# Ledger of designs, part 3: designed miniproteins, single chains, continued (2)

Each design is a single chain, and the fold is of that chain. pLDDT is the mean over its residues in the fold that is shown.

## One batch from the design tools (miniprotein)

Design m4072
Fold by ESMFold2-Fast:
Structure m4072 (fold): chain A 107 residues (1-107)
Amino acid sequence: SLREARRRLARALGLPEDASLGEVLGALQLRRLEELVGPAAPADMSGDEAQRRAAEAFLAANGKDLAKMTPEEQAQVARDAVVAEIMELTGVSREEAEALLAEAARE
């Protein structure tokens, strides 16, 4: 199921089915950044920087009240948004989407 979830996400992002989990999630974070701030994101931006900027843009777009949350709570809200987008693009369960993010964080 996790392998199938990765393949579905790769297809949704226009990547090869054998693309690494890091490449798939990097492309997802870059796509999210482009949707939130427009196509000004550099193509050579690191996955970590793209994730940070996407989280900041999500917080700015989705709640003035989120600025009063702790950094840990803000990170959780941003992570939940990424999980929701994976579920929408692939049709996988929340558990499988969260597992993909956790696996990428472990390499």
Scores: mean pLDDT 68

Design m4073
Fold by ESMFold2-Fast:
Structure m4073 (fold): chain A 81 residues (1-81)
Amino acid sequence: MVVGPAPVFPRSKLKVGMKVYVVDSNGRVVGKGYISAVNDKGFLIDYTEIEEPFNTLDEHYYVEVDGKLYRLEDDPFVYKP
């Protein structure tokens, strides 16, 4: 699947359980998951499918809301719950 340009989804509207796609620099989906945690510092993803390598500077994150894809303004941050 190739992902084209999409509107930005603000972090303040992210909710646990939203479907997320990880997209490479060519627009190819290389990972899928769900938002597992959200706070004022960022968000975490529980990955259901992932290709190696991922979480590089060339990857972008998208959320699916009501059948539409939105580009996330931030990358997921790394922390332990």
Scores: mean pLDDT 68

Design m4074
Fold by ESMFold2-Fast:
Structure m4074 (fold): chain A 97 residues (1-97)
Amino acid sequence: MEAARRAVERAREEARELGRGYAARAEAEARALVEAGASPGEILAATGAVLAALRAEMARRRAAASPDAQRAIGEEGGRAAQEIVAIAEAAAREAAA
C-alpha cells in the first residue's frame, strides 16, 4: 500500500519535471523564432513539434505505468500540453504584431 503510493508520487514528480523541460524548450524555441522574425506559422510548427514530442513521451511512460500512476502522468502531461499551447499562441500573436 505505502510502496504503491510512493510509486504514484514518484511518477507524478517525474512527469512534472519532464513537462517543465518540454515547456522550457517550447518557450526557448518560440522566443528564438520571434527574435529571428519568423512567421506565426513557423512558430506554431516548431512549438507543435515540441508538443508532439511531449505527447509521445508521456504516452510511452503511461503505457509502462500502473493504472494509478497513469492518471498522475496524464494530469501532469495535460498541464504541460496546455502550457506549451499557451506559449505557442502568445509567441504567434507577438510575431503577427
Scores: mean pLDDT 88

Design m4075
Fold by ESMFold2-Fast:
Structure m4075 (fold): chain A 64 residues (1-64)
Amino acid sequence: MELDKEIEEFLKKTVEELRKAPSFREATQILVKAQKELIEKGFPLDKVTEAIRRAAREALRYLS
């Protein structure tokens, strides 16, 4: 699916932004914004939720 490639690129950008977040609260705001953007682009909710969870897990390693 071509959607998967776009989601992967989005995740990379989101993870980079999360790495710059000063706290978990700011990181949560970034994740919420990212989820909204993916939904607005018309991606299915289940794929969006999975992508956001993946980005959060990756970013938690840098926020800890």
Scores: mean pLDDT 74

Design m4076
Fold by ESMFold2-Fast:
Structure m4076 (fold): chain A 71 residues (1-71)
Amino acid sequence: SSKIKQIAEYLSKKYKLNQEDVEKQLAVELSDLPEKLLQLSILIEKKDDVAVEKFLKSLNVPSLLELLSQV
């Protein structure tokens, strides 16, 4: 999904992670929630880093959050 790649590129640059690893984790935890992927991509496009972080913490994505915390 182009949205997953866009989100993964942002998160991998911000947290200094491998983009493919972030893409795989997004696909596992969010591929069945396209509305959440759309909301997250809109926040990223607005460059609202605070809103992005709050939104991620509101999602049930424990494995993604663990990956992001490994920095």
Scores: mean pLDDT 80

Design m4077
Fold by ESMFold2-Fast:
Parts: C-alpha cells; structure tokens; sequence
Structure m4077 (fold): chain A 82 residues (1-82)
C-alpha cells in the first residue's frame, strides 16, 4: 500500500527514498480511494499535471506530520478551502 511504501521511504537512505516517493505518487494517481477528501481533490484538479501536484502535497503532509493517507487527504482539502 502507499502507507507501507511511505514507511519504507522514511527508514531508507535519501536516494532510495526518492525512488519510493515516485512509486507512491504513481500508486496514488492510479487509485480512486473511496475517501471523500481524495475524491474531492481529484475533482478539483483541472489536469493530470495539477492532480500530480496535489498528490505531491499529500506526500509532503504524510512525511512532515506523520499523517496517514486519509488524514493527509483531509488536511489538504482543508488547506485548499482557506
């Protein structure tokens, strides 16, 4: 899962962490989680490029604040509403 990959990334050397980050971004792009916040972020993105930027912000929240995927989705939606 993306959460398991994120955990592995945190415990890995920097170079390996960058590779895992890319894999996690691809996993997030290809999944349509049933989380309402994740669906809202996908709906707000007007292009695949914009959606990728939102997914990267989700990863940053997970890394910096130790949030789960669902918590990071919700936090980002809250930040975008400000």
Amino acid sequence: SAEELLRQMRESPEAFARELRKVILEALKNEEPNDPAALELAARAKSDEEYAELLERVLELMVREGLSVSEAWRRLVEELDK
Scores: mean pLDDT 66

Design m4078
Fold by ESMFold2-Fast:
Structure m4078 (fold): chain A 64 residues (1-64)
Amino acid sequence: SAAAEAARAVAAIPGVAMAYYDAETRTLNVILEPSATEAQKAAARATAAAMLPDARVVFGRPAP
């Protein structure tokens, strides 16, 4: 699916620890590494917007 492809592409970006799509909320959840830079976050947002423009993108802290 396009959502799964977008999640994989975003997860491959340096500074992204994981990415997953929540179909119930139509949200791409992007978990950044603690050391992630604003440039890496911007790259993740740009990739998500290009591949999945209708989804919400939410950036989170690393899971405990």
Scores: mean pLDDT 80

Design m4079
Fold by ESMFold2-Fast:
Structure m4079 (fold): chain A 98 residues (1-98)
Amino acid sequence: SAEIARKLRKIGGEIDYELGKKYYEEGNLEKAKYFFEEAIRSDPTYARAYLGLAEVLEEQGNFEEARQVLQDGLERIRSAGEEALSSQEEIEALEARV
């Protein structure tokens, strides 16, 4: 079922996002980056994961890569339209950073 596949993808992305956030708060930027990238792999339309990855890249001084991540994320979310699993509020937060 496409519906079950979408729900599993969303759950996987949310779990990896929460792990990324935890490691970011602990100052472990390497693990934070890994889990935000895994969240994006699980759900390429998950706006929060792109925001988290960009924050890690900015902390590392990689501002151009952070900007590229935000732009790529916004494009993927917009291309998905109604199939995107991110809320309008999360999409607007991402748009504000681009």
Scores: mean pLDDT 83

Design m4080
Fold by ESMFold2-Fast:
Structure m4080 (fold): chain A 62 residues (1-62)
Amino acid sequence: SEEEERIRRLGEEAYREMQKVNDLRKKAGTLAEENPEEAKKLMDEISKLQREFAERVAAEAA
């Protein structure tokens, strides 16, 4: 049951992180032609967020 609660919380957090990533991707797409450097920074931030979330999930699983 503790494992079920943990999975539920991680699922909710994953959904919110996915929405955040999707919003950043849309912004990067809009900026790609007018400000490629800013678009690249947003894409790098997305990669950072995904890595940090994966590390957080791994830490909770340990």
Scores: mean pLDDT 79

Design m4081
Fold by ESMFold2-Fast:
Structure m4081 (fold): chain A 144 residues (1-144)
Amino acid sequence: VTREEVAEALFGPGASELVRAAREEALRLPSSVIREEFAKAVPDKLPVRGRLLRLVFGEDFPLVRLDALLRLKDPELYEKLRELKKKAEEEGNEELLLAITIAELMAVTGQLPEEVRQAILDNDIEKLMELLREQVEVAKKFLA
């Protein structure tokens, strides 16, 4: 399975090009922005988020750059997703962490539906899981 196939399966036709553009943008971020993000970092205790991000962006991709890019593109969504990541890690909720990771990927590629964004901002976890159920199931198949 290629990175292009994973992106297209998760986000639909043309997603591989949007993921490539987001990856290039993240890699161009200045060191000062990345240093700020390390200070804010939430520890990745559950392996599912890192594994999914490596499938999409490649094994060599620094995951902190995705967090930095999201903070610059949508700071309000970034803060809410950071809170939800802490909760998912504390509870050992791998499915919630996958849904959060999918929402982060959609946001940095410009593909995040407003309904999904609003569910996150409203702390409506049940609605978030319902809206991203198909994408979470696809991600679980690639991680199996």
Scores: mean pLDDT 87

Design m4082
Fold by ESMFold2-Fast:
Structure m4082 (fold): chain A 80 residues (1-80)
Amino acid sequence: GKAGADAIKEAVEILAKTSPALTEEDVEYARKKALELAEKGDYAGIAELGAGVAEAGETAKNPEAAAAGRKAAEIGEALA
């Protein structure tokens, strides 16, 4: 549960370092959303959120963020 939420937080933080359009509020929103999904046992939601961060990382040409987002998605998929 928490590992998936922590992976989402890390991926969004990496993406925010490269994407100036992302604010600290956006990072905190993603973290809270991931924790909420984990508490509800919605691991499919964690996987979807991780996949979204991975796509955003690819669009931003940030391979580290894309990889971190994919890892978060894999954690969510494994628990779903």
Scores: mean pLDDT 76

Design m4083
Fold by ESMFold2-Fast:
Structure m4083 (fold): chain A 94 residues (1-94)
Amino acid sequence: TLEEVLKIIEEFAKKAKEVLSEEEKERLDQMLKEIKEMVKNNEPLEKIIDYLDKKVVGIILSLRAKGEEKAAEEVAKLYSEMAKKLKEIENKEK
């Protein structure tokens, strides 16, 4: 369900915030706000995942540009774990 997808994304965001600076935390919060609207509007799962991917890649690139490579690596790891959980939900619905 999209509600289960949102829950997984929120868990990712909570963990990612532990390693992010205030600027990247604001970007992550804006991403969550937009994803909640997409879920409310019953947007296709593939569109939600595409949006999520673009925003998380943007955060990782921002961290790397600042020389925060350890934070970038941790966010990438957390995103990979989230992507696996999202794929499991997709497989149950298809």
Scores: mean pLDDT 82

Design m4084
Fold by ESMFold2-Fast:
Structure m4084 (fold): chain A 92 residues (1-92)
Amino acid sequence: NKLAENYENLAKLYEKLGNYKEAALSYLKAAKIYAKQNNLTLANESILKAIEILEKIGNTELAEKVKEIAKKILGETDPVPIINELIELVKK
């Protein structure tokens, strides 16, 4: 879906600018769109990219919280509410 790809491209631009929080949020927004399409593989890849950015900037506590919440997606029939929780957590 073009919208998910647009969020991934936006995330890459934010990374180049050093706007790492906005980059992580953009990857989580891409994950939400992929999840709505039932593409859990791409959703999980996008969440992992957000986690990698948080770890890179030294926000290890936030990265660990995102990892813990993201584990719930593996057993979930609708992962969108969990991804919304991740977005709100990182948006703080």
Scores: mean pLDDT 83

Design m4085
Fold by ESMFold2-Fast:
Order: C-alpha cells, then sequence, then structure tokens
Structure m4085 (fold): chain A 94 residues (1-94)
C-alpha cells in the first residue's frame, strides 16, 4: 500500500514557510513522488526512492495569496505501477 502525508502551514506575510510532503511504500517497492504547483499548474519535480521519501519546499508567504502544492505518490511493485495517491498542502499568510 502507499501512504502520503502533507501538512498545511501558515505564518506572517513576508516570511518563508516550509511545506513538507512524505510518501511511504513497503521497503521492497520503489516510490515515485511528483510535485506540482496547483495554483500555477506547473510541474515542480519528481524523484524516486526505495520505501520512504520526504520533500521539503520553501514558500514565500504573501498577504492574500495562498500557495497550494500537490504531491502524487506512486508505488511500483514487481515492475507494475500501483494506483497513485495524491495529497495537497497549502501555505497561507496570517
Amino acid sequence: SVTVTATDVSGAAGQTATLTFSGSVDPENWLKLTLNDVTTGKHLGSGWARGDATINVSVNLEAGKDKTLQNTAQGIKDGVSQAPVTKTATASAT
């Protein structure tokens, strides 16, 4: 099975906050994480890991602008891609 976590963050306008995304699969399986900016539609990157992976993204906090990122985790077992699991996290200025 694939597990995905994502945590919303907030802080003062003009500061930087860190969005954290994690994915986990059984240790014998490969994990692909794909990160997209939901607000702009841009693909930000992808990576591969064995078992578990964590991505940290620094975001500038702007008054009246939320930044939402989407992490898609996909496990691969015996060369077969499993169903992807997606989580979003939002960085907001208070």
Scores: mean pLDDT 80

Design m4086
Fold by ESMFold2-Fast:
Structure m4086 (fold): chain A 62 residues (1-62)
Amino acid sequence: SAEELAEEINKELKKRGLPAEAYVDENGRVGIRFAEDASPEQKREALLLALEIAGRAQEEAA
């Protein structure tokens, strides 16, 4: 589910100390928001991590 995916992404973001948070929007989609002081490198790392986790979840669901 989107909630489970957001939870898994948040767990890994916190583990790596990245200034980002996964959330589920009103349409049931997973989004990522960044802290205002997040560097471009931190934003890129958080997005790549989120995409990797989402990809694994999609593979598991197939």
Scores: mean pLDDT 80

Design m4087
Fold by ESMFold2-Fast:
Structure m4087 (fold): chain A 88 residues (1-88)
Amino acid sequence: SSIEKKKKLQELTNEIEKAKVELENKRKAMDSLIDKGNQEILKAQLEGPERAAKSYGAMDKEVAEQSKEIKELETKIKNLQEERKKLS
């Protein structure tokens, strides 16, 4: 029905907007994580190559996890936008 279609369109729009806010927040968190990680790596370099390597490994792991979550949100938004487009 037209009412059911309008309700679904509204639900999809709300979910897209919520996911976009979450994506922006995760991107900002990633930028902050990279900045802090780089500062920690610089400090670790003063302590020696082993400490620096450990700090790089920790940063790479956190960045990889955050990147995965960002990619999942981007995919979710794309899928929701395509679903909304098919209903429009």
Scores: mean pLDDT 87

Design m4088
Fold by ESMFold2-Fast:
Structure m4088 (fold): chain A 54 residues (1-54)
Amino acid sequence: LSPEIVKEINEGMSLIMQSVINLFLQRNKDKPLSPQEQQQIAQLQQRAQELAAA
C-alpha cells in the first residue's frame, strides 16, 4: 500500500480505538478501575496516539 493510504488507515484506526475507549470509560464512570485496568487503558491510548502520529 502507498504511504498515504497507510497513514489514512492508521488515523482511522486511531479514531476508532479512542472512540471505543471513551465509550467504555463513559459507561463505567461510576466504577473505579483497578491499577491494572488503568495501565491497560493507558497502553491502548498510547497505541492509538502512535497510530495517529504514523
Scores: mean pLDDT 77

Design m4089
Fold by ESMFold2-Fast:
Structure m4089 (fold): chain A 61 residues (1-61)
Amino acid sequence: ELEELGRRLLELPHPISRVAGRELLAGRLTADQARAAAEAARKEGNFEGAELLYRASELLE
């Protein structure tokens, strides 16, 4: 689940999604960091990345 989300994040063209995806796959992303990254992704118009990061934050809780 988290691994699938991380792989999908790495396929997105936006830098925030790639960084967050790598951290998620490495087991270093916290729920708070995932929410912060989701908010940043949404502000830059990366709505798919934001959705994946919100889902990751729920699973990391």
Scores: mean pLDDT 79

Design m4090
Fold by ESMFold2-Fast:
Structure m4090 (fold): chain A 64 residues (1-64)
Amino acid sequence: MPPLDDELLKEMEEIEREGVRYAIETDDPEAAEREGREKMKALVREKFPEASDEEIDELIRASR
C-alpha cells in the first residue's frame, strides 16, 4: 500500500473525531460509527480510486 501523507491522515482523524462527538451527542453510537466509517472509506477511495474495498479497509486499519 502507498503511505498516507500527513494531510490525508489529518482529514481521517477529523472524520473520526466528528463521529465520536456525534455518537456521544445522539445516544446512537452504532449509527454514528457506521456513518463515520463510510465517510472515511469515501475519503480514502477519493485519494486512491483504483484501490479495492479490502485495500481501503487495510489502509484505514494501518493508519491508526
Scores: mean pLDDT 71

Design m4091
Fold by ESMFold2-Fast:
Structure m4091 (fold): chain A 110 residues (1-110)
Amino acid sequence: SLAEELRKIFNEKELKALHDLFDLNEDGKITEEEIREMLEAILSGDADNPVYIKFQKKLVEVSKKYGVDLVYALRKAFELADKDKDGVLDEEELKELVKALYETLKPYEK
């Protein structure tokens, strides 16, 4: 499964950092909805989107906190989800990535 592939490519620090990154409301828990919101904001690249602005700030802060390269970690996740290798995630690929990230990161709830 995509979740099993994600678990193989990420170390424990990267998984903890990704959980922190996707925790949009900072309650120590993630939802599939929070993951979807952030991934859609990243894919849109809309500089005026509050979720994208928050993502960019959290990306820097969380990367420093855990000592990990989250840009590289996210790139690996997107590349694994992009089954047709066109550099774009369709709705089905995005849905599979959201589910796989949720299943992979849920054990890191605080």
Scores: mean pLDDT 81

Design m4092
Fold by ESMFold2-Fast:
Structure m4092 (fold): chain A 79 residues (1-79)
Amino acid sequence: NEKILEELIKEFSEKHSKGVTAEDFEEAKIEVLERIAGIPREEARELLNSDSDLQRRLTDAITNADAEELKKLLEELKK
């Protein structure tokens, strides 16, 4: 899980350096939920749409490349 998280942060960082779009940023949030929390893409989209706090925390954690905050969010989702 930590390896996948680091990989996703790296991918987003590389896209950001090349001019990430709003769509790419939304995809990054979905990828975090799908690949690390094991939530299918459709369900991940619904979860993000229903939980504004989760959206904000994921946005901040991805923007700051904060692997620890992302791990914390994923642990909260499993409970």
Scores: mean pLDDT 72

Design m4093
Fold by ESMFold2-Fast:
Structure m4093 (fold): chain A 96 residues (1-96)
Amino acid sequence: STEETVKAIRRATDGLAEAVEKGDRFNAEVYLALVQIAGAIAVLDAEHRGETEKAKALRESFARHVARLQEAIDAGDPEAVRAAGEELVKDVEKIF
């Protein structure tokens, strides 16, 4: 569901921001992987329901925002992580 996807994104991006703030790159990459997994599940769910255009929009949204989250990790910027996470949430809510 949209609510479950949004909750998964927020939990993962909060953990990611905390890991970045602590300089814990390994756990930051783990939390980024959890964002990617949430995206993969949302895409598969949309495809299973025959919502091909929504599945495509979700793939494109997650790919773009995961790239921004990776840039924030590389910059060591927890505020940029939180901002990218909220933009991903807004984009996902607009697609659903």
Scores: mean pLDDT 86

Design m4094
Fold by ESMFold2-Fast:
Structure m4094 (fold): chain A 73 residues (1-73)
Amino acid sequence: EPSGEELVREAEEIIQEAKKENYPKSFLDKLEKILAEMKEAVKRGDLLTAQMLAGVMHVAYATLKVVEERERQ
């Protein structure tokens, strides 16, 4: 049972890692929108939606890593 604060913290860490890797601002903006929706879900006590959005964040970041690897070819 992860807390809403824990889900938000993990999502913020993903965005900070993406910033360190110098990913495009347009992609960072998309991750920031997912984070904003997670914060709103947590604020209204909707932990199920927050958990689903956390999954979306992880999938988006994993996809970005695959795209970066292909760009190097």
Scores: mean pLDDT 79

Design m4095
Fold by ESMFold2-Fast:
Structure m4095 (fold): chain A 78 residues (1-78)
Amino acid sequence: DKLLEEIAEEVKKKLIEAGVSEEQAEAMAEIILKSLKEGKSIAEAAERLLEAGFSQEQVDLAAQIAVKSLAEALKKEA
């Protein structure tokens, strides 16, 4: 739970740094968090982001941030 919440917070922060609005970044991070909590892949989270109306560029960026954050978090627990 806390690990997935940290990943979502990192995605939000990095999206804001990349010029995504705080409101959009928060919504994207929330969709990623919910998808990961349900045991869905980052690819499935990306599909949900597209369904929510985010651009392909925004979705690709969010997915890459999420993959990196998840990989770093898994290394910390191993």
Scores: mean pLDDT 82

Design m4096
Fold by ESMFold2-Fast:
Structure m4096 (fold): chain A 69 residues (1-69)
Amino acid sequence: IEEKIEKLRELGKKSTPFKGMGLGHGADAVTWAKNGIDLQAAENAADGLEELGDLESAELVREALKEIK
């Protein structure tokens, strides 16, 4: 799970500002889910990335959530 969070952050650094913010939020939301704070925030982050057309990053968030569940 840490590897997927780190990959989301790395992708965010190399993306456009708006897309990078979405990737960073996705990484944070997965971290919150891992700590038992808010699972729904990570699902919402994946949906947001998918709406932006970033299907690969959305799937990365969903895969990280499977490791928590």
Scores: mean pLDDT 69

Design m4097
Fold by ESMFold2-Fast:
Structure m4097 (fold): chain A 71 residues (1-71)
Amino acid sequence: ADEARELAREGAQAALEGDVERARELAKKLESMGAHELAELVFRAAEAAEQKDARATMEYAIEAAKKGEEL
């Protein structure tokens, strides 16, 4: 639970900073531990960041952080 929450938070932050590679790597770790919803949100944030869509990046990052706190 704590590990998934921290990975989601770090992945969201990486996407917000434009570090798409790190965000995707953290999303893969979330998938490997069964946190599929958090992994999807971090992947979506990374994709939005790669496309320079600041609004979508923030929305997905916020959702990842919120769902992480529910673990």
Scores: mean pLDDT 82

Design m4098
Fold by ESMFold2-Fast:
Structure m4098 (fold): chain A 72 residues (1-72)
Amino acid sequence: MLLEVAEAALKAARDSGAPQTAIDAFEKAIEYARKGDVEEAALALARGVSLMPTDAIRQAVIDAINEAANAA
């Protein structure tokens, strides 16, 4: 679940042209999720979302996160 959420966020961010700092944050979230570091993964996801340059891109990433979370 958490890994799927982190991967969905990274994909949506890349597809939307998010800045590299946000991409790096989502990649960190995936690494933490793979290690089972749930708290660190959640914080990295929140950081990535906060780094979205526009409300439209932020919403697209949030929608992808919610879809992945609801599918698990």
Scores: mean pLDDT 82

Design m4099
Fold by ESMFold2-Fast:
Structure m4099 (fold): chain A 89 residues (1-89)
Amino acid sequence: SEIEKEYEKAKKRYDTVKKQLEEAKRFGDLLIGAAKGETPDQLPAAQVNYAKKHSLEEIKKHVDEGIRNLEKAYEHAKKLYQDKKKELE
């Protein structure tokens, strides 16, 4: 019961972080496009304006740092999920 609850919690966190990472990569690409002079309709006007106000290099660094932090969270969540799954076997 307790082991099963910890597994479900780890699985839910893994799924959440995975989705956040995928969305951050997608929005990161849109933000870089905006910094290059594009106006993507999928990105809020405030974020497009922010991207156009900064250099392409600054925006790329900002996106890369955000993705790197989420990748660390993803790797941690994935390991916990795998460890909890093995405890059920």
Scores: mean pLDDT 85

Design m4100
Fold by ESMFold2-Fast:
Structure m4100 (fold): chain A 56 residues (1-56)
Amino acid sequence: MSEFERGVRRIADLIARGDLDGAERQVDELRRRFSDDPTAQSSATVLRRYIDERRA
């Protein structure tokens, strides 16, 4: 499993636990670590949307 895939799984776990603040911090970390990767950027955007929906 890639570091990126591991990061996505960690974010999903935090969302499932209701730790939306933790999930948001991990999305920011994912964006920083994979700033030059368009796929990672897109995935981070989708994950941020899921977090925002759960906050609403």
Scores: mean pLDDT 81

Design m4101
Fold by ESMFold2-Fast:
Structure m4101 (fold): chain A 85 residues (1-85)
Amino acid sequence: MTLLEYLERKTGLKLDPEELSALTGIPVEDLKKPVREIPRSRLAAALHYAAMLAYKEGKKEVAEQLFRDARDLALGRKTLDEVIA
């Protein structure tokens, strides 16, 4: 499962890779990499911006969960495996 596929699954949204790249600073090529190969800091940034997009679309509960996962990843309170599966 790629990072992009993971974020689309978590948000329930179809996400534009170019828009996500611009918002996160993550190259489009990295959005197409397996989610387990993404550095923790980049995954936290991707989750944070996916949460913002979910919130904008009215998916408040999804957004709140993604913000928590992003924070907990950034602070080392959750592992990659705890967040992705």
Scores: mean pLDDT 81

Design m4102
Fold by ESMFold2-Fast:
Structure m4102 (fold): chain A 62 residues (1-62)
Amino acid sequence: RAEAFAQLTPEQQARVLATDKSLEEIAKELGITPEAIRAALKRYGVSEEPRITREEADALLA
């Protein structure tokens, strides 16, 4: 859920929202794998509507 994502540090959230980097670079900065980020977004059911675009959400979940 979006709340679970919000439990991440403000720095991590800013990196995900502000940077236009690939999942690979974000994963490197967070110290996890790109697949783990994708799985975490899906597992926690982070809201895609207000937070990220439809295309961006599809790319992350692919």
Scores: mean pLDDT 52

Design m4103
Fold by ESMFold2-Fast:
Parts: sequence; C-alpha cells; structure tokens
Structure m4103 (fold): chain A 91 residues (1-91)
Amino acid sequence: GEKESQIILEAAKKLGEKLSKELDKDIPSITIIRMAGTAVNLAEGRLSEEEAKKVIRSTVLVGASRLDITFSDEEIDTIVKITLEVAKELK
C-alpha cells in the first residue's frame, strides 16, 4: 500500500546515505530501492535474516551485472551488513 511504499523510500534514502559513506563505488538507485524493500520485509518479520542475506546478495550481483560493475566479496559483505543494520533501525 501507499504507507509501505513511503517506508521503503525512507529506508532507501537511509541505506543510500550509509552505503555512500562506506563504499567508493556508486550503487544504482533501483538496486538500493530493492535492497531497502528487503530490509523492510525483514523488519516486518516477513522473511528471516538468512533469507534476507541471500536476497540482498542476489540483488547486488544482478544489479552489478546489468551495469558492467564489479564488486569484491568484501564490498558485497559490507552492502549486506549495512542493509541489515537499516532493517534493525526500522524496528
């Protein structure tokens, strides 16, 4: 619904700000929004932390592949960690 969309957009803004401080590479806005949606679903109890980690990792890899961007395993782990931190802040 409209309220859920607003929560996702607020989460995406927070996630984008945190990622820009920790990474030297830009992540596409659509990929950030998708990861924020996963963070909201985790915060609402709709998926487990283990499921969220898998979805976030997949979202980053698919997004990077489409734009010919490469992320190291360390960068991907950092993205997963920050996305999970955003999910915890939403509770």
Scores: mean pLDDT 82

Design m4104
Fold by ESMFold2-Fast:
Structure m4104 (fold): chain A 77 residues (1-77)
Amino acid sequence: MREEEIKKLREALEKFKKDFEEAKEYLKKNPDKEVIEKFKEVALGQLDQLKKAAEEVGDKELVEEIEKLKKEVKELK
């Protein structure tokens, strides 16, 4: 059932987006290079796992959204 897998991936990505916006707000108020670097490592790892799953189910739009988020994470300062 690829539809169930896609639904779960979409929900996971939406949760990631919300968590990422909260993290950006936190980091703007509490800029710490070590915390930012650690967050980038964890976030990129999570996005890589989501991208692999999205590629396996063949959802190109989801892969594109994940790639865009990876760029945003890499640009955090």
Scores: mean pLDDT 80

Design m4105
Fold by ESMFold2-Fast:
Structure m4105 (fold): chain A 97 residues (1-97)
Amino acid sequence: TAEAERLVERLDELSRELGEAVAAGDVEKVEELAREIVRLTRELLETPGVSAEQLRRAADIARSAARAAERAGASPEVVEELREAAREAEEAARRLE
C-alpha cells in the first residue's frame, strides 16, 4: 500500500541520518533517531496491506540501527527497544508467508 511504502521510505531516511549522527558522535541525536525508527517500525506493523518484504526491510533497518546505536554509546534501553522492534517485524513477516 502507499502508506506502507511511505513508512519504509521514511525508515530508510532515518537509517541514513542515524549513520550521520553516529559519525558525528552525537549520542543524543542517535537516541532521538533510534526512538523514531522504533515508532515507525511499530506503525508499519499496524499498517493494512504491509508486505513481508516491507517488514523484513524494517527489521533489517532496526537491527542495523541497534548495532550502530550500541557502538555510539546509546542507552541499553534504546538499543533493546530497537532489537525488540526488529524481532516483532521479522515475526510479522513470517506470519504473512
Scores: mean pLDDT 90

Design m4106
Fold by ESMFold2-Fast:
Structure m4106 (fold): chain A 72 residues (1-72)
Amino acid sequence: SMAAKEKAAKEFKEFGLSQGLSEEVAERAAEIIKKAETLEEGLEKAGVLLVLSGADPEKVSKFVQELIEKSK
């Protein structure tokens, strides 16, 4: 649902900022989630952006898995 994507996008933005990433990168990750056809696809693509932008891959992977599980 759109509401689930908006909630996930907000949590992903807050996570990105907590990892020391710029507001621009965090906002771009949120937009990727909102524009994706599925929540899982959006979370995977946004996670890749965070890793490429300097976030810890293990922390990003755990956070993505947590949000996918929480959306079930």
Scores: mean pLDDT 84

